# Designs tried in a protein design run: designed miniproteins, single chains, continued (2). Part 19

Each design is a single chain, and the fold is of that chain. pLDDT is the mean over its residues in the fold that is shown.

## One batch from the design tools (miniprotein)

Design m4628
Fold by ESMFold2-Fast:
Structure m4628 (fold): chain A 110 residues (1-110)
Amino acid sequence: MATIEEVRKVAEELAKELAKIPGVESVGLDIRTDKTPEEVEEIRKAVLEAMRKAGVKALASGHVVPGEPTTLRVAVTAKDPEKLPEIQARAREIAEKLSTDKLKVEVVPL
């Protein structure tokens, strides 16, 4: 299980890498983990703060999922819809690079 601090560090690197992708309009984030509602809310706020600091327009939700490993689900939108497949492919490369044994980062469709 990832700690709140481990999620924050991965979220900061994710935000930094997403900010480098030209043409990203916004990012939707969903945190899924076997933690308390209070801990999930703390993680959600930390993830949103990381996105804001990197200049990424984002929304974040959090869900308590008993028995599930900590997962950060990422949905990206594009300023140009024709560029969305290219942007999603780059986001998946970043997600795979940042995933750890304790924290899975995955790109999901909107």
Scores: mean pLDDT 84

Design m4629
Fold by ESMFold2-Fast:
Structure m4629 (fold): chain A 70 residues (1-70)
Amino acid sequence: SEEERIERLRKNVELLAQSVIDWLKKNVKDKELQEKAIKRINELLSKPITSDEEARQIVREIAEIVREIK
């Protein structure tokens, strides 16, 4: 069903986000930058995912957070 597809999409975005958070914890040694990035990702995950576009937007925003990290 469409509802089951969206639920799976949401879970996949959550798994992707968790992998990124784990990567940040391992690779970003500046704790302030790490915590700021993790907070931003968790705020994105608090948004509803009810469509493919909403999921894609969250993934794009997570990618942007990673791109901004130095």
Scores: mean pLDDT 86

Design m4630
Fold by ESMFold2-Fast:
Structure m4630 (fold): chain A 97 residues (1-97)
Amino acid sequence: MAEVEEKIREYRARRDARLGGAETEAFRLMVHILFNTLGVLLEEEGLEDSLKTEKVKGGLTQLTGIDKEALEKILKKLGLPPELQEEVLKVVENAIK
């Protein structure tokens, strides 16, 4: 998380302009971090098969499906407030669309 947050901050600092594609690129980077984090957490719980992914051109990973119940279980185990759980679910669902 810190590495991508640093890259996003550096991009904003160097370029005091928001390009039309910049929000999509930042969102894509956040999705990659979220995917990697969720993958590790799901593997620790034995639920790794609940997160479906596909490699796209350029070696990037894209979410193609997720078990919503498994994701909710992980978020509850992390002790996240319901509002943050809802935001994480929205980010993941938007990444799949």
Scores: mean pLDDT 61

Design m4631
Fold by ESMFold2-Fast:
Structure m4631 (fold): chain A 75 residues (1-75)
Amino acid sequence: MAAALERARQLLMRGALLMLEGRYEEALKDFEAAARTAPDSPVAAAAYRGAAIAAEKLGRHELAAEYREKSEQLE
């Protein structure tokens, strides 16, 4: 559990840095990986929120809505 959570946090952090660099497709992939690595966790909620923002930046509005919904459903 702890190792998976740490890896998910690292993916979340890298995704955030990629967002700052304008690498939205790569950021989206890292956020998706973070959510899969630690599902049903606060890290997954943050990762889905980041994925929704990255998807909006890419013009993928339907995908962004789906990730926003997933983030809101995690407690």
Scores: mean pLDDT 85

Design m4632
Fold by ESMFold2-Fast:
Structure m4632 (fold): chain A 92 residues (1-92)
Amino acid sequence: SELAALAERLEGLPEVQAAEAAALAALEPEARALYERYKAGELSDEEAREKVAALLERALDAVVAALEAAGLTEEARLLRELVRAALAAARA
């Protein structure tokens, strides 16, 4: 619930919306290429999970940087911790 509540608050911030849009636009071609390689049998499940985790970390870094630039240092720290905890729990 903390991550969901934080996400709702962050969605209202122009800096976060701009960073999310930029991250999605930058990562979409790589995500699409990764999915196509996975569907073609070029990547194992383990390799695909590792590459997806790397893309998610890059997206997180972009949003965190935007929050820090806006002076939202505590929100940036909390978002990074919560997302990384979720990724660690998934262990994929």
Scores: mean pLDDT 76

Design m4633
Fold by ESMFold2-Fast:
Structure m4633 (fold): chain A 55 residues (1-55)
Amino acid sequence: SKEEEILKKMKEAGKLPDGAERAELLTQASIEGLKLSDDERDKKAYEAMEKALKA
């Protein structure tokens, strides 16, 4: 499920030292979690996060 994919990313991030790679995985997991929501605020939040990852 999407929830299992999110948890897997969080688990992998937890294995990494604090830094850019860990932050990127946590951001990706957050984006995926926000996409499960129908809230317009959550949509704006994950769009901003995706834009930041592309920069």
Scores: mean pLDDT 74

Design m4634
Fold by ESMFold2-Fast:
Structure m4634 (fold): chain A 91 residues (1-91)
Amino acid sequence: SIDDLLDDLIKDIEYAIKLKEEGNTTIAGMVFLSAVVDAIFRARQAGDEELVKLFEEFGKKLTEAYKNNASSEEIRELVEEFVEKARELAA
């Protein structure tokens, strides 16, 4: 379900944030990338083209935030915005 997908995405991103806060920035970046790629893959498997496009946009913005050394709070705000948009598409 969309809820299971979004819960998994949030968990993976929180794990990546923890790694970043612990100074494991390279591994954190890999976990962020993996989380986005998994979400896109699952959306494609569901045949939801609008959700695929949304997660591709999210991945781009998350990559930009990470490159600019965004805070944990800024990354969480970005995630919350896209989770809300994904839920709206599924409604």
Scores: mean pLDDT 87

Design m4635
Fold by ESMFold2-Fast:
Structure m4635 (fold): chain A 58 residues (1-58)
Amino acid sequence: HMEELKKREEELARELQNSPDTVEAAKRLMDRAYEIEKERLKIEHNLTDEQIEELMKK
């Protein structure tokens, strides 16, 4: 799980390095960052997908 999370972080880093300065790129990066944060919360707090969605939403 942690190894997979690191892989996703590396992918996000590459996206950040290569992203154009556009709204579309910003949306994509935010979506990936959100995915990584959800996975981190699952690992650290043993939360369900529903609980994470509620927490991250507000």
Scores: mean pLDDT 71

Design m4636
Fold by ESMFold2-Fast:
Structure m4636 (fold): chain A 68 residues (1-68)
Amino acid sequence: MEEELEKLLEEAREAVEKKDFEKLKEIFQRIDDFLKEHKASGELKAKVLEELSELQKEADKIKEEMRK
C-alpha cells in the first residue's frame, strides 16, 4: 500500500516537472480512489494529502508562469 502510493507520488512529481498536467490530474484521481478503497491509516492519508497539496501548488505556479 505505502509503496504503491509512493510510486504514484513519484509519477506525479515527474508529471509536474514535464508540465504534463493532464497526467497529473489522472494520478491525483488514482490516488484519491486508492485511498477511498483501501481505508488507509490516518498517518498515511495525511502524508499523502500533504504531498498532493505541495504538488498542486507547484503545478499551479508553473501554469501561472506559462500564462504570463
Scores: mean pLDDT 77

Design m4637
Fold by ESMFold2-Fast:
Structure m4637 (fold): chain A 71 residues (1-71)
Amino acid sequence: AEKAGKAARDAAEQGNPAMASTKAYQAALDEGGNEQAARDAGLAATIASNMGYPEDAGALAEKAARRGMEA
């Protein structure tokens, strides 16, 4: 969960919503999340990053990854 949030935040700070999505997705999988958790983390990162909120991209990606790890 934390790695997904950090990856999303770092990529969003660089102004790249697509990279924020991809990095959050991969980090969620690397932390032992399932495909749904990874997809939710990537989606949250993309939405917040497109809105220009890197901190929210990280926080929302972490919450989505954490929530979906309990399937």
Scores: mean pLDDT 73

Design m4638
Fold by ESMFold2-Fast:
Structure m4638 (fold): chain A 71 residues (1-71)
Amino acid sequence: MIRPEEFDTDGDGRLDKEEVNRLLVALGYPPLSDEELDAFLREADTDGRVDEGTVRPGNVLYLLYQREHGL
């Protein structure tokens, strides 16, 4: 089973753009462009920290859940 934590290569509890893209590809999604990744991270950011270039794994899963269910 795919675990988002396995893509956190620096172990800080957050995913950068490359780690998010790897997670998306591992989940069967097509790879995103840099611009699309920036938009995705902005939507996944619930605490206003997207300017650090990182998001929490749970925020990525929540956004994917919303997208899958048409929310």
Scores: mean pLDDT 65

Design m4639
Fold by ESMFold2-Fast:
Structure m4639 (fold): chain A 92 residues (1-92)
Amino acid sequence: AEAERLRAELHEDGFFGENGTLNETIWAIDELARLGDYETVREVLKKLEEVLKKNDFVPARFNPPQPGSPLHTFLYRLLLKEFPKLYPEAFA
């Protein structure tokens, strides 16, 4: 139920909507991982890494994280590739 709702929200937002929607998408990914929906987590993370790798990254949609914020913690973990350590099943 909860995982289904989060998946629907990610699809409606196109994974990377506007800057505000991107923050919600990041939180939805973290919740999906906690709920065990690692297939969707891998898909969205792969898409995010593709955008960053292709230099299709738009700075206006991704402000430098502020220390101590939840966004700062999550994005730093993602960028440092610590996410597989937190959710190893997603990368099994």
Scores: mean pLDDT 54

Design m4640
Fold by ESMFold2-Fast:
Structure m4640 (fold): chain A 74 residues (1-74)
Amino acid sequence: SMEEEKEKIREEAEKELEKLLEKLRNNPSVSQEQIDEAEKAKKNLLKFLSDPSKSVDAQRLAAEIAKQEFLKIL
């Protein structure tokens, strides 16, 4: 169902971004400001992914964009 797909997207995004955030925190070349911005971005994404008005496609796109932004900082 669409609800099951949305839940899967949210759970996968939370796990992937948590792992990337851990890598950012352990990277001495990454500033505290960049880490704080990444933490805020993760929180905002999870709020977006918890919004039932958002389509599966919109959620998947938002999660992918957030992942790519984290990877650019690494």
Scores: mean pLDDT 84

Design m4641
Fold by ESMFold2-Fast:
Structure m4641 (fold): chain A 58 residues (1-58)
Amino acid sequence: MAAQKQALLQQRKAQLREDIARIPDEALRQQFLARLEAAQTFDELGELAAEIMAELRK
């Protein structure tokens, strides 16, 4: 792809979807998936990743 930035952003979203799938709370999983789809920047993905990791470390 000519748009490397978009490719990396989509790859990061795919990785976070895998992590979200490991969350046992279905309602929380749906909330994180909605936020993931709405995210358009690496900063937004970074904030979401921190919250996902906090849930997975419980």
Scores: mean pLDDT 79

Design m4642
Fold by ESMFold2-Fast:
Structure m4642 (fold): chain A 98 residues (1-98)
Amino acid sequence: SEVEELIKELEELGKKIKEGELSEEEIKERASELVERIESILDELSEEELSKLSTLVQEILDALKERENPDEELLKRLLRLDTELGVKLLVFAVEKVV
């Protein structure tokens, strides 16, 4: 599954960022590729997949914010993705009430 692969790669990226194993350029390259892949499949994701990806994107955002000089473009792109994932989850929640 493309989603299972993305989840694993996001978990690995978050861990490496927290452990200080990656340069800012490596973080930008890897995170940007993963964001692009998630954006390409956003409309095909289930509620469970959206929830899992949202959690991992937020974890990466939190890790990047703790760095001394995080890339501003990457932070903005991740924040946009987090917002889109959150909106889609909200739509699922509303559909369960109505």
Scores: mean pLDDT 84

Design m4643
Fold by ESMFold2-Fast:
Structure m4643 (fold): chain A 117 residues (1-117)
Amino acid sequence: RVLSEEEAIAFVKEVKKYLPELPLGKIAAIIYLETGFNPFAGIKRVGSKVYTGPELLDPRKVAIYIRDLIERGLGLTLDEVAKLPLEDFVRRVATYNNKENLVEKAIAFAKKVEENT
């Protein structure tokens, strides 16, 4: 089952506790692109590391995944990502994961999360 919008926003806020360097909207966008907030979204790979869909229910593991994607996948620092325009960051993540068709939806969700905080 896909998380409701309220459940997704609450989950993003929990991830932010383990990833305080990143704006809430950027955390929301990357989780949306990776999982669509489906806890059973399957196996994700970043370099040699493998993450499972059940890990979406663990905000600390999701924060570790996001940090690894940024630092090892994209070759960026968290500070660099925090300073990037939201759209530029979302497009970089979407290109890396071959999900360019979800860019607009990810940006819309990120903005909605920022508005509800």
Scores: mean pLDDT 76

Design m4644
Fold by ESMFold2-Fast:
Structure m4644 (fold): chain A 101 residues (1-101)
Amino acid sequence: GPLTWAGVLLKVARGLSDRELREEILDLVSKALESENPEEMSQLVDQASLLLAERLGEERTAELLGQAMAETFKTFKEEQHVAAGKIARHLRLLRSHREQL
């Protein structure tokens, strides 16, 4: 759910070398974690994911999110490459939807 993705994004942000990008992602994730509304939390998480994809590219973002997810959930370690592919596809769909607005 959005809470799980907020935690994954927090791990990714801590490893980012770009200070400005790191601070922007941390701000979005902090707002998501403080939100009482699951829809608002989801929107903030999606915004953070799209910002990462815009700055780093979809494939690199998917790799980082997949790695952070595997580190959070040991059971996903063996399927990290499959998770990365699914995340990359989801990011492409989110970006396409945003460009149609």
Scores: mean pLDDT 75

Design m4645
Fold by ESMFold2-Fast:
Structure m4645 (fold): chain A 89 residues (1-89)
Amino acid sequence: NNVAKLTSALKEVLKDEDISDSTINSIATTISAKLPSQQINKIISELLQGYLSPETEAVLKAILPESDYNIIKRAVERNRNAVKEAVFR
């Protein structure tokens, strides 16, 4: 189930963001409705690895409300920066 996989990945990435489970489920449902399974799997992989490719950013910008896209982008950038900081501790 693409919605369940996306919801799990988004909950992990967005765990430190002030965002409701209902909003996360809405985002996952929108992505699953608009994109093929191979693209969804790529997005899940990128989210769990703490980055967004320019291609994935462009796709998410096109299909999501700007506020939802901005929360995801911020969370991914924060996770990437936290990993960089941890390596130097």
Scores: mean pLDDT 78

Design m4646
Fold by ESMFold2-Fast:
Structure m4646 (fold): chain A 61 residues (1-61)
Amino acid sequence: MPPMSPEESLATLAAILATLSPAQQLQVLRWALGELERSDLSEEERAAWRAALEKLQAQAA
């Protein structure tokens, strides 16, 4: 499978998170943040992803 764009990956993640309980959402978000920190994304892309994930984490809490 070709790698998804950051936008496609984020949209897919958000859709999956919408089907999960708040506790499961937090687990997925923590995993995603770890993967984001290990990725070769630019600083700007990482900041945008982190901000989006933090919003989702706040929504899940």
Scores: mean pLDDT 68

Design m4647
Fold by ESMFold2-Fast:
Structure m4647 (fold): chain A 82 residues (1-82)
Amino acid sequence: LPVLPLLKEAERLVDQAEEALKNGDLSTARRYLDEAERLIKQAKEGLETSKLTPLEKDIATYFLEKVEQRVAELRAALDAAE
């Protein structure tokens, strides 16, 4: 099962959470961030069980680490705003 589509959707949700925060909608921003974290968890589990080549796993791991960093930074910003 491809892991990259889950990570791409998580990045899209983080982008939407950032826009919601920019517009002052903290509730919507938290909802998108919570959903992104759920998809990241699924992607991590998928990396262990998927029939990916070593190169595909390396690429997926790279995007996973990037989106996890963005989620952590945005979570800290949202927590500071409340």
Scores: mean pLDDT 82

Design m4648
Fold by ESMFold2-Fast:
Structure m4648 (fold): chain A 116 residues (1-116)
Amino acid sequence: SKFEEFLKELENMSLEEQNEKIVNFLKSYLEKIADRHEELTKKLKEAAEKLAEAVRNKDEKKVEEIKKELVEYLLKLVKEAEPDLSEDEIEILRYYIEVVVDAMAKGVKVRVELQE
């Protein structure tokens, strides 16, 4: 219900308004995980390397597995920083993280394909 209302709200927003809402929502959590920056940077590099390998092997199932693993890892970090998050807030956060991870994976695919 609350998640469906959130999606309907996003559909009525311009792309610029959607981006602002995503940035503002994530900003409050980024400050909480700033002390784990080194761990986060290492995990993102490892994920990018695994994604590049899966793309080179044309393994779409492995790409989706890596994306899911990264989403769950990022959600775990936020939950550890903000243990009082409601289920609805977690679903909204999952959606934003999935959008960011999908964009990252698409960027890796383009970079790998340009090396041919």
Scores: mean pLDDT 73

Design m4649
Fold by ESMFold2-Fast:
Structure m4649 (fold): chain A 115 residues (1-115)
Amino acid sequence: AKSTLSIEELEKLLKPFFEALREHGTLKSYEVKEEGDTVTSTLTVELPGGLKVTITGTEHADGSKELVITITAGDEKLVIKLTIYPDGTVVVETNEDVSFEEAIEKMVETILKHS
């Protein structure tokens, strides 16, 4: 699924997800790689029940940013890709046939179920 939202809507929707990660997650790795004018940061968090969350953020010289959130649970994999433009426009893509809001709700429920 593909959708567009504002930066404020993105913050509102992601707040419960990041709170759940901070409360229930164990930080396993944090890596930063600089290549020319591009900076990539990768964060890996493990959660109870064998859940793994990987967040990769890439910042480009033009001020655009990409955020990829991957949650894995056994053979299941949910991927959310966010592209944030300098004007504050956010484009969201998921690997599921669900809206971004539904994808985030599923991620939070999965975290809380195994907490």
Scores: mean pLDDT 77

Design m4650
Fold by ESMFold2-Fast:
Order: C-alpha cells, then sequence, then structure tokens
Structure m4650 (fold): chain A 77 residues (1-77)
C-alpha cells in the first residue's frame, strides 16, 4: 500500500511538468485525493511537496486546486 502510493505520487508529480493544462489539473486532483485519504507521513510529505510546486502553476485552476489541497494536507502533518 505505502510503496504503491509513493510510486503513484511520484508518477503524478512528473505529470505536473506536462505542457497540457488538463493533464496537470488531473495530476493535482489525484495527488490531493491520495494526500487527503492517507495518514502515512512519508506519502503526505511527498504529496505536499508536489502540490506546493503546482501552487505556482501558470493555469489559475491548477494553482488554486493545488494551494487548497496543500493547505489541507499540511494540517495533517
Amino acid sequence: KKKELLEEVKELAAQLSSSDEATRLEAVTRIAEIGLSTEDEEVLKLALEALTKASSDSDPRVAQSARAAAEEIEKKL
């Protein structure tokens, strides 16, 4: 479970570098889902790192979704 979640978040974090806004938004949404549903500190930290990076995205929808999710995940740490 933990290893699979870590691998999934790493793959999704790579998608945050996509030129396609829809792909980046989908990655942010899935990372947020994983982070909000897990209590594993290592997974939470990795998700927070990825979402913090995405909070600076050029697409306002991606940036806003990432910021909101990062704030909720930070409360769990």
Scores: mean pLDDT 82

Design m4651
Fold by ESMFold2-Fast:
Structure m4651 (fold): chain A 57 residues (1-57)
Amino acid sequence: DERLLAAARTLILFDENGASPQSTLLRAFPLLFPDLDVSDAALRAALTRVLEELRAE
């Protein structure tokens, strides 16, 4: 899901601490992206993938 990955990347990049736990990001997601109806599992998978991509760079 390209849109979900883009939203997850945006959330991580605008994380003020740069190190928020997944639970904090999951709670913030519907406030920033209310039009995206995604499961916690799907969002966790997207966040993990984006974090892995950023670590590799």
Scores: mean pLDDT 69

Design m4652
Fold by ESMFold2-Fast:
Structure m4652 (fold): chain A 100 residues (1-100)
Amino acid sequence: SKLEEFEREASEEADRMAERGVSEEEAIEFALKVAERYLELKDYKTAAIGIGTVIMHLIKEGKLEKAKEIKEYFLANSDEEARKEIEKELKKVEENLAKM
C-alpha cells in the first residue's frame, strides 16, 4: 500500500538523518512533513502522535510560541476527524507535562 511504502521510505530517511547528524530545526521539519503525509493518507492517529511528539519537545525546550503555532496550524488545516485525533493526543501531552 502507499502507507506501507511511505513508512519504509520515512524510516530509511530518519535513519540517514540520525547517521549524518542534523539540526533540531531539520529534525522538526522532517517530523512535521511526515505527519502531514500521514494526514494525506488518512492515518490520523499516527499523524496526531507525530504532531504531539513535536509539540511536547518544543514545550520542554521552552519554545512555547513555536509549539502554539504548530498546534494552531494543524488544528486549522485538518478535517473534523483529524482534528479529534490531534486534540486527543494534545490532551495526553498536557497530562504528561503536568507530571513533570
Scores: mean pLDDT 84

Design m4653
Fold by ESMFold2-Fast:
Structure m4653 (fold): chain A 83 residues (1-83)
Amino acid sequence: SVAEALVEEYLELFEVLAREMAARYSLETFERLARALAEGIVFMLRLNLKNAGVSQEEIDAAVARLRARLDALVAELLAEKRA
């Protein structure tokens, strides 16, 4: 579906940007920027799916999946950076 495809594309984009930020910034700065970027990406997913006429139920499910995966990736990068 369009929702599934966009979740994967946004996750891939986030991973590239988050890994670059983790390499460049301090732990505290990285965490703040990564959280802000995640919120921006979630907002863009909601907006794009709404404009594409996707149902609210499918939008909420897609956002929940993306948010969980973004949160997990940030946690992994924070753990790697602390090691």
Scores: mean pLDDT 88

Design m4654
Fold by ESMFold2-Fast:
Structure m4654 (fold): chain A 59 residues (1-59)
Amino acid sequence: MEVEKEAVKEGIREAEEYAKATGRELTKELAAAFAAGVYMRKTRAKEAPLSKFEKLIEE
């Protein structure tokens, strides 16, 4: 839970920066994708469940 929460927080920040830089709207799907990427980088995970991160972002 700790590492997933940290990944969501950092992922949302990266998604916001990416959306601002590219002129795209920040969506839940974009934020979840970045959160999954952060989680994989921090944990060396082979896969990241996007649906889990989407639910965490809704919180």
Scores: mean pLDDT 76

Design m4655
Fold by ESMFold2-Fast:
Structure m4655 (fold): chain A 70 residues (1-70)
Amino acid sequence: KIKELFEKALEAVKAGDREKAIEYTRQGLEVAAQAGNEKAFEYLSRALRALEAGDFDKAIQYLEEAIKAA
């Protein structure tokens, strides 16, 4: 279930849907924090900053690392 949320964020980035990508990434941050998954939280935080900066290549990289850490 947790991985599915991170995968939805990644799919949204690849589809060019920045708003949905940010929404799913923020939901992922909340879930990662509640689960105590510090590694996933760090990668999702970096992904969110990259999305807000318009750096979609970096956002994809960090979301893939978050999925791996989940």
Scores: mean pLDDT 85

Design m4656
Fold by ESMFold2-Fast:
Structure m4656 (fold): chain A 86 residues (1-86)
Amino acid sequence: MEELVKKAKELLKESKELLRKAEQLGKDSGTFVDHPLHQKLREGIRKIEEGLRLFEQSKEPSEEAVEKIKEGIRLIEDVKRKSLGL
């Protein structure tokens, strides 16, 4: 559990920074290019945030919260692998 939450928070921080930089570059150029990997990254971020919110509400580990966090991590890791060629 603790390792899952730690990994989720680290990926959230990294993913939000990457997404913010990509959006800033698009904003500065006056063109917004919503790459499929950016869409998948946003979905992963939302899944993790929703899972963490469920933990805050219940204050207990829940299957629903764990599954949402795992799914979000999976999506973000898939994006990182494809963007890095790994």
Scores: mean pLDDT 71

Design m4657
Fold by ESMFold2-Fast:
Structure m4657 (fold): chain A 88 residues (1-88)
Amino acid sequence: AARLAELRAQAATYEALAGDYEKLSEFYHQLSDELRKKAEEARKKGENWEEYRKLAGFYGSLDGIFERMARQYKAQAEALRAEADALA
């Protein structure tokens, strides 16, 4: 009884975390893409593009980290849902 409710509540928490990390991944993906475009524009103008390229790489790394976190929390939520279903 109580354990089933706890498993479902924890699964919902991990599902929410997965969703939040997916949104963060998308945000940093877009930011990385915008900075890559700024780097290319600066390069075409003969301006210093290296700083934009470094920032794009950094935000691209954050995208990858948050995407991985989202997948991990989603997997944990699915495991908890499966455990809850086995008890129901």
Scores: mean pLDDT 88

Design m4658
Fold by ESMFold2-Fast:
Structure m4658 (fold): chain A 83 residues (1-83)
Amino acid sequence: MDAELYRLAARVIREGARAVEAGDRFEAEILAALARMMAAIAKQMGDEELARLIEEGARAIDAGDAEGARRVAEELEARAEAA
């Protein structure tokens, strides 16, 4: 498991949650796009579970669901620590 990619994904999604809470839709859109790029990299690396979690976080950001995005970031952080 690529623990560094899990930590980076968690940070991006957590920042997305903060942007949503702040009402910064432009910043949230940028962070969701960055998260999706990371999901594509995870798929290329064969880590479908990481890609799924990142996509879930990006969808939460797009939906304005800061709580959902924060939960995904916490799950990614926990998985990085378990690696």
Scores: mean pLDDT 85

Design m4659
Fold by ESMFold2-Fast:
Structure m4659 (fold): chain A 60 residues (1-60)
Amino acid sequence: GADGLREWVEPTVGRERAARLGERARERLSTVPEGDGRAHWEALRRAAEEEGVPVPEQPP
C-alpha cells in the first residue's frame, strides 16, 4: 500500500520525498477498487513516476 511504498523508498529518496510519494499514492488508491491488484500496483507506480522516484520492476 501507500505506507509500505513510502517506507520502502525512504532510505533512497529521504523522508520528505517519501512522505509526498505516500500522499500521492493514497490519493490514487482512493479511486482503485479493492481486490484489483494490477490497478493497485499501477496507481503506486504512477505516483512514484510523478514524484520522480525510481519504479521497481516487481512489487515490494
Scores: mean pLDDT 68

Design m4660
Fold by ESMFold2-Fast:
Structure m4660 (fold): chain A 88 residues (1-88)
Amino acid sequence: KKSAEAANKALEHAQKAIDAYKKGDLKSALKHLDEAIKEAEKIEDEEQKEKMIKAINKMRDAMLNGDEEALKKAALELIKIGKEIHEA
């Protein structure tokens, strides 16, 4: 229950990061990814927590490199992990 809430908040911050990145605001995008990591750190399962943080860091690397395809793949990976955490 708490891990599902943390995962949902991490996904919300990651979406804000994508929105900021698409507007050309890289500094805001990176700040939102930092907030996503902070929420992901609250996930109780260590393996799920590490997977989510790794996906968020892949998004950061993609944004810094201007790699739109890598960003898309990392975002889809993050969404998949979030759904797995939310399943009962």
Scores: mean pLDDT 86

Design m4661
Fold by ESMFold2-Fast:
Structure m4661 (fold): chain A 97 residues (1-97)
Amino acid sequence: AVREAAERALRTLLEKAKDRTEEELREEMIELAEETYKKILELEKAGKATELERLLKRVLEGDFEAAGPRILAAGAESGAVGSAELALAAALLYHEA
């Protein structure tokens, strides 16, 4: 579910990239990361992805370089999300951070 949402969001961004500036794309990426973060909170209610949720919060707060690899590792351990797609969305958000 979360991976499918992130993949769908990335495809939507790619479609819009043709007519958008870098600043506009960055703003849309932030919105997508926030939506994905909310989906992670739903997984936390099921007892999954708690560590991944904490790491995503750090990335949204600007701690990308420290949190990026840990997000991928935590996602793989939980098996609850498409951590690769989620990490890519986060990486795109903070590409120029």
Scores: mean pLDDT 50

Design m4662
Fold by ESMFold2-Fast:
Structure m4662 (fold): chain A 74 residues (1-74)
Amino acid sequence: DELERELAEESARVGKLLAELRPLTQRYIDAVEAGAPGDEIRALADELTAKGAPLGQESRRSVELEVEIARRRA
């Protein structure tokens, strides 16, 4: 089924996006724990938000695909 294939592809893309976000997330945690200047912490938070936007879209698409698969089988 094409929808099931699309769901698998979305899951793979989400995994790659998470792998890209991990080093940035670690820098944010390290900066907060080290008491870095607020401007540095804010800049890291902004980068996380910007890079996380595609992840939000992919996650929403995965849910939409699962709902559509369920509807087609009901």
Scores: mean pLDDT 74

